# Designed miniproteins, single chains, continued (3), part 115

Each design is a single chain, and the fold is of that chain. pLDDT is the mean over its residues in the fold that is shown.

## One batch from the design tools (miniprotein)

Design m11996
Fold by ESMFold2-Fast:
Structure m11996 (fold): chain A 81 residues (1-81)
Amino acid sequence: SEEEALAERLVAEVRATLAWLEQLGKTDPAAYPAVLQQTLASLRGALAALPDVLDPASAAYARARAALEEAIAWLEAQLAA
């Protein structure tokens, strides 16, 4: 379904962003904290808007929500370090 495809794309984009951020922390440590904060704000916004994009009762929603929540938790841990 289009909804399932959208969830798969969102999960892939989140994972790609986290991989890029991990690399950014090694290649540009000076920029890393600001980019982490901006990404955290963006992902929190995406999580808040998720019920408007995907059916909250769907498996697609549950998967997308879990990916966003996991990414947010990782970013919060990076900023607390």
Scores: mean pLDDT 88

Design m11997
Fold by ESMFold2-Fast:
Structure m11997 (fold): chain A 93 residues (1-93)
Amino acid sequence: LSAEGRAALAAALPGDIEGARRLIEEAEELLEKNTLENLKKASLTAVAAMIMAVGALINAEWVGDEAAKAEAEELIKRAKEVSKEIDKKLEEL
């Protein structure tokens, strides 16, 4: 990556991390409603959160932002936990 490319990725990281966090929170809220429709929506939202969190992790590694890397890793973990809870509730319906 060019210096300009690294600077652009570094500038975008806080927004990408916040975006992933908000999607996880939305998935958690949908999970609590415990209907088939909301659980399906929660599943799609959790997948979107995972994609954003993984992208943020890759970008954080490329720019050398250890704090952003740690936050992205925690968001990936949260997205996996939410997905497991969604799967469990779908199996109980």
Scores: mean pLDDT 84

Design m11998
Fold by ESMFold2-Fast:
Structure m11998 (fold): chain A 56 residues (1-56)
Amino acid sequence: SDKEAIDLARAYVEEALKHGLTPEQAKTVAMLRMREAGISVSEETVQKIVDELLKE
């Protein structure tokens, strides 16, 4: 489901940020991991997740 894809992308963004990556790097890493997992997610959706976590 779309929710499962969003939840997984959020987990990847959170993990990247926890490891000290920049927001831009976290977005890139999350998108690459989602692609490797065979799960489709838009760049816009991942950006919204990053913005939400940063409260921007």
Scores: mean pLDDT 83

Design m11999
Fold by ESMFold2-Fast:
Structure m11999 (fold): chain A 74 residues (1-74)
Amino acid sequence: STDDLLARLEQVAARADPAAQAELRHVIGLLRRAAAETDPAERLRIFAELQARLDANPEVSREIERLEAELDAS
């Protein structure tokens, strides 16, 4: 679930280098906001910001993909 993914991302962020930790927490915040958003147009804007952040930080994107794969395997 999204909550399980977010909890795992928080654990990863806690162990990351300070710069990566700050960006991971920002990404987690955007994901939490998107999950809580009920307006489809605003949700798309949040996803656009999230995508821009992931494009700027490909190592964060790879970490999210790895965690999603681990959740799918459990």
Scores: mean pLDDT 74

Design m12000
Fold by ESMFold2-Fast:
Structure m12000 (fold): chain A 68 residues (1-68)
Amino acid sequence: SLKEEIERDLKEFEENRHLYDQMIEKARERVLAGDERVKEVARRLAEEYEKAGMPEWLIEKLREVAEL
């Protein structure tokens, strides 16, 4: 069912949280190095992920990068 597919995907995000944390940290490093385009990408991804019902921790981390 769709519910079981969504629950599986959410569990997979939780299991791989450390990989997403690493990707977010690299995005943060790029912004701090002067690549402001990454902020706009992070903002758009946060909006799309919120609409898609992605984990709140991931959306919050993307917003943190966008607000740098």
Scores: mean pLDDT 79

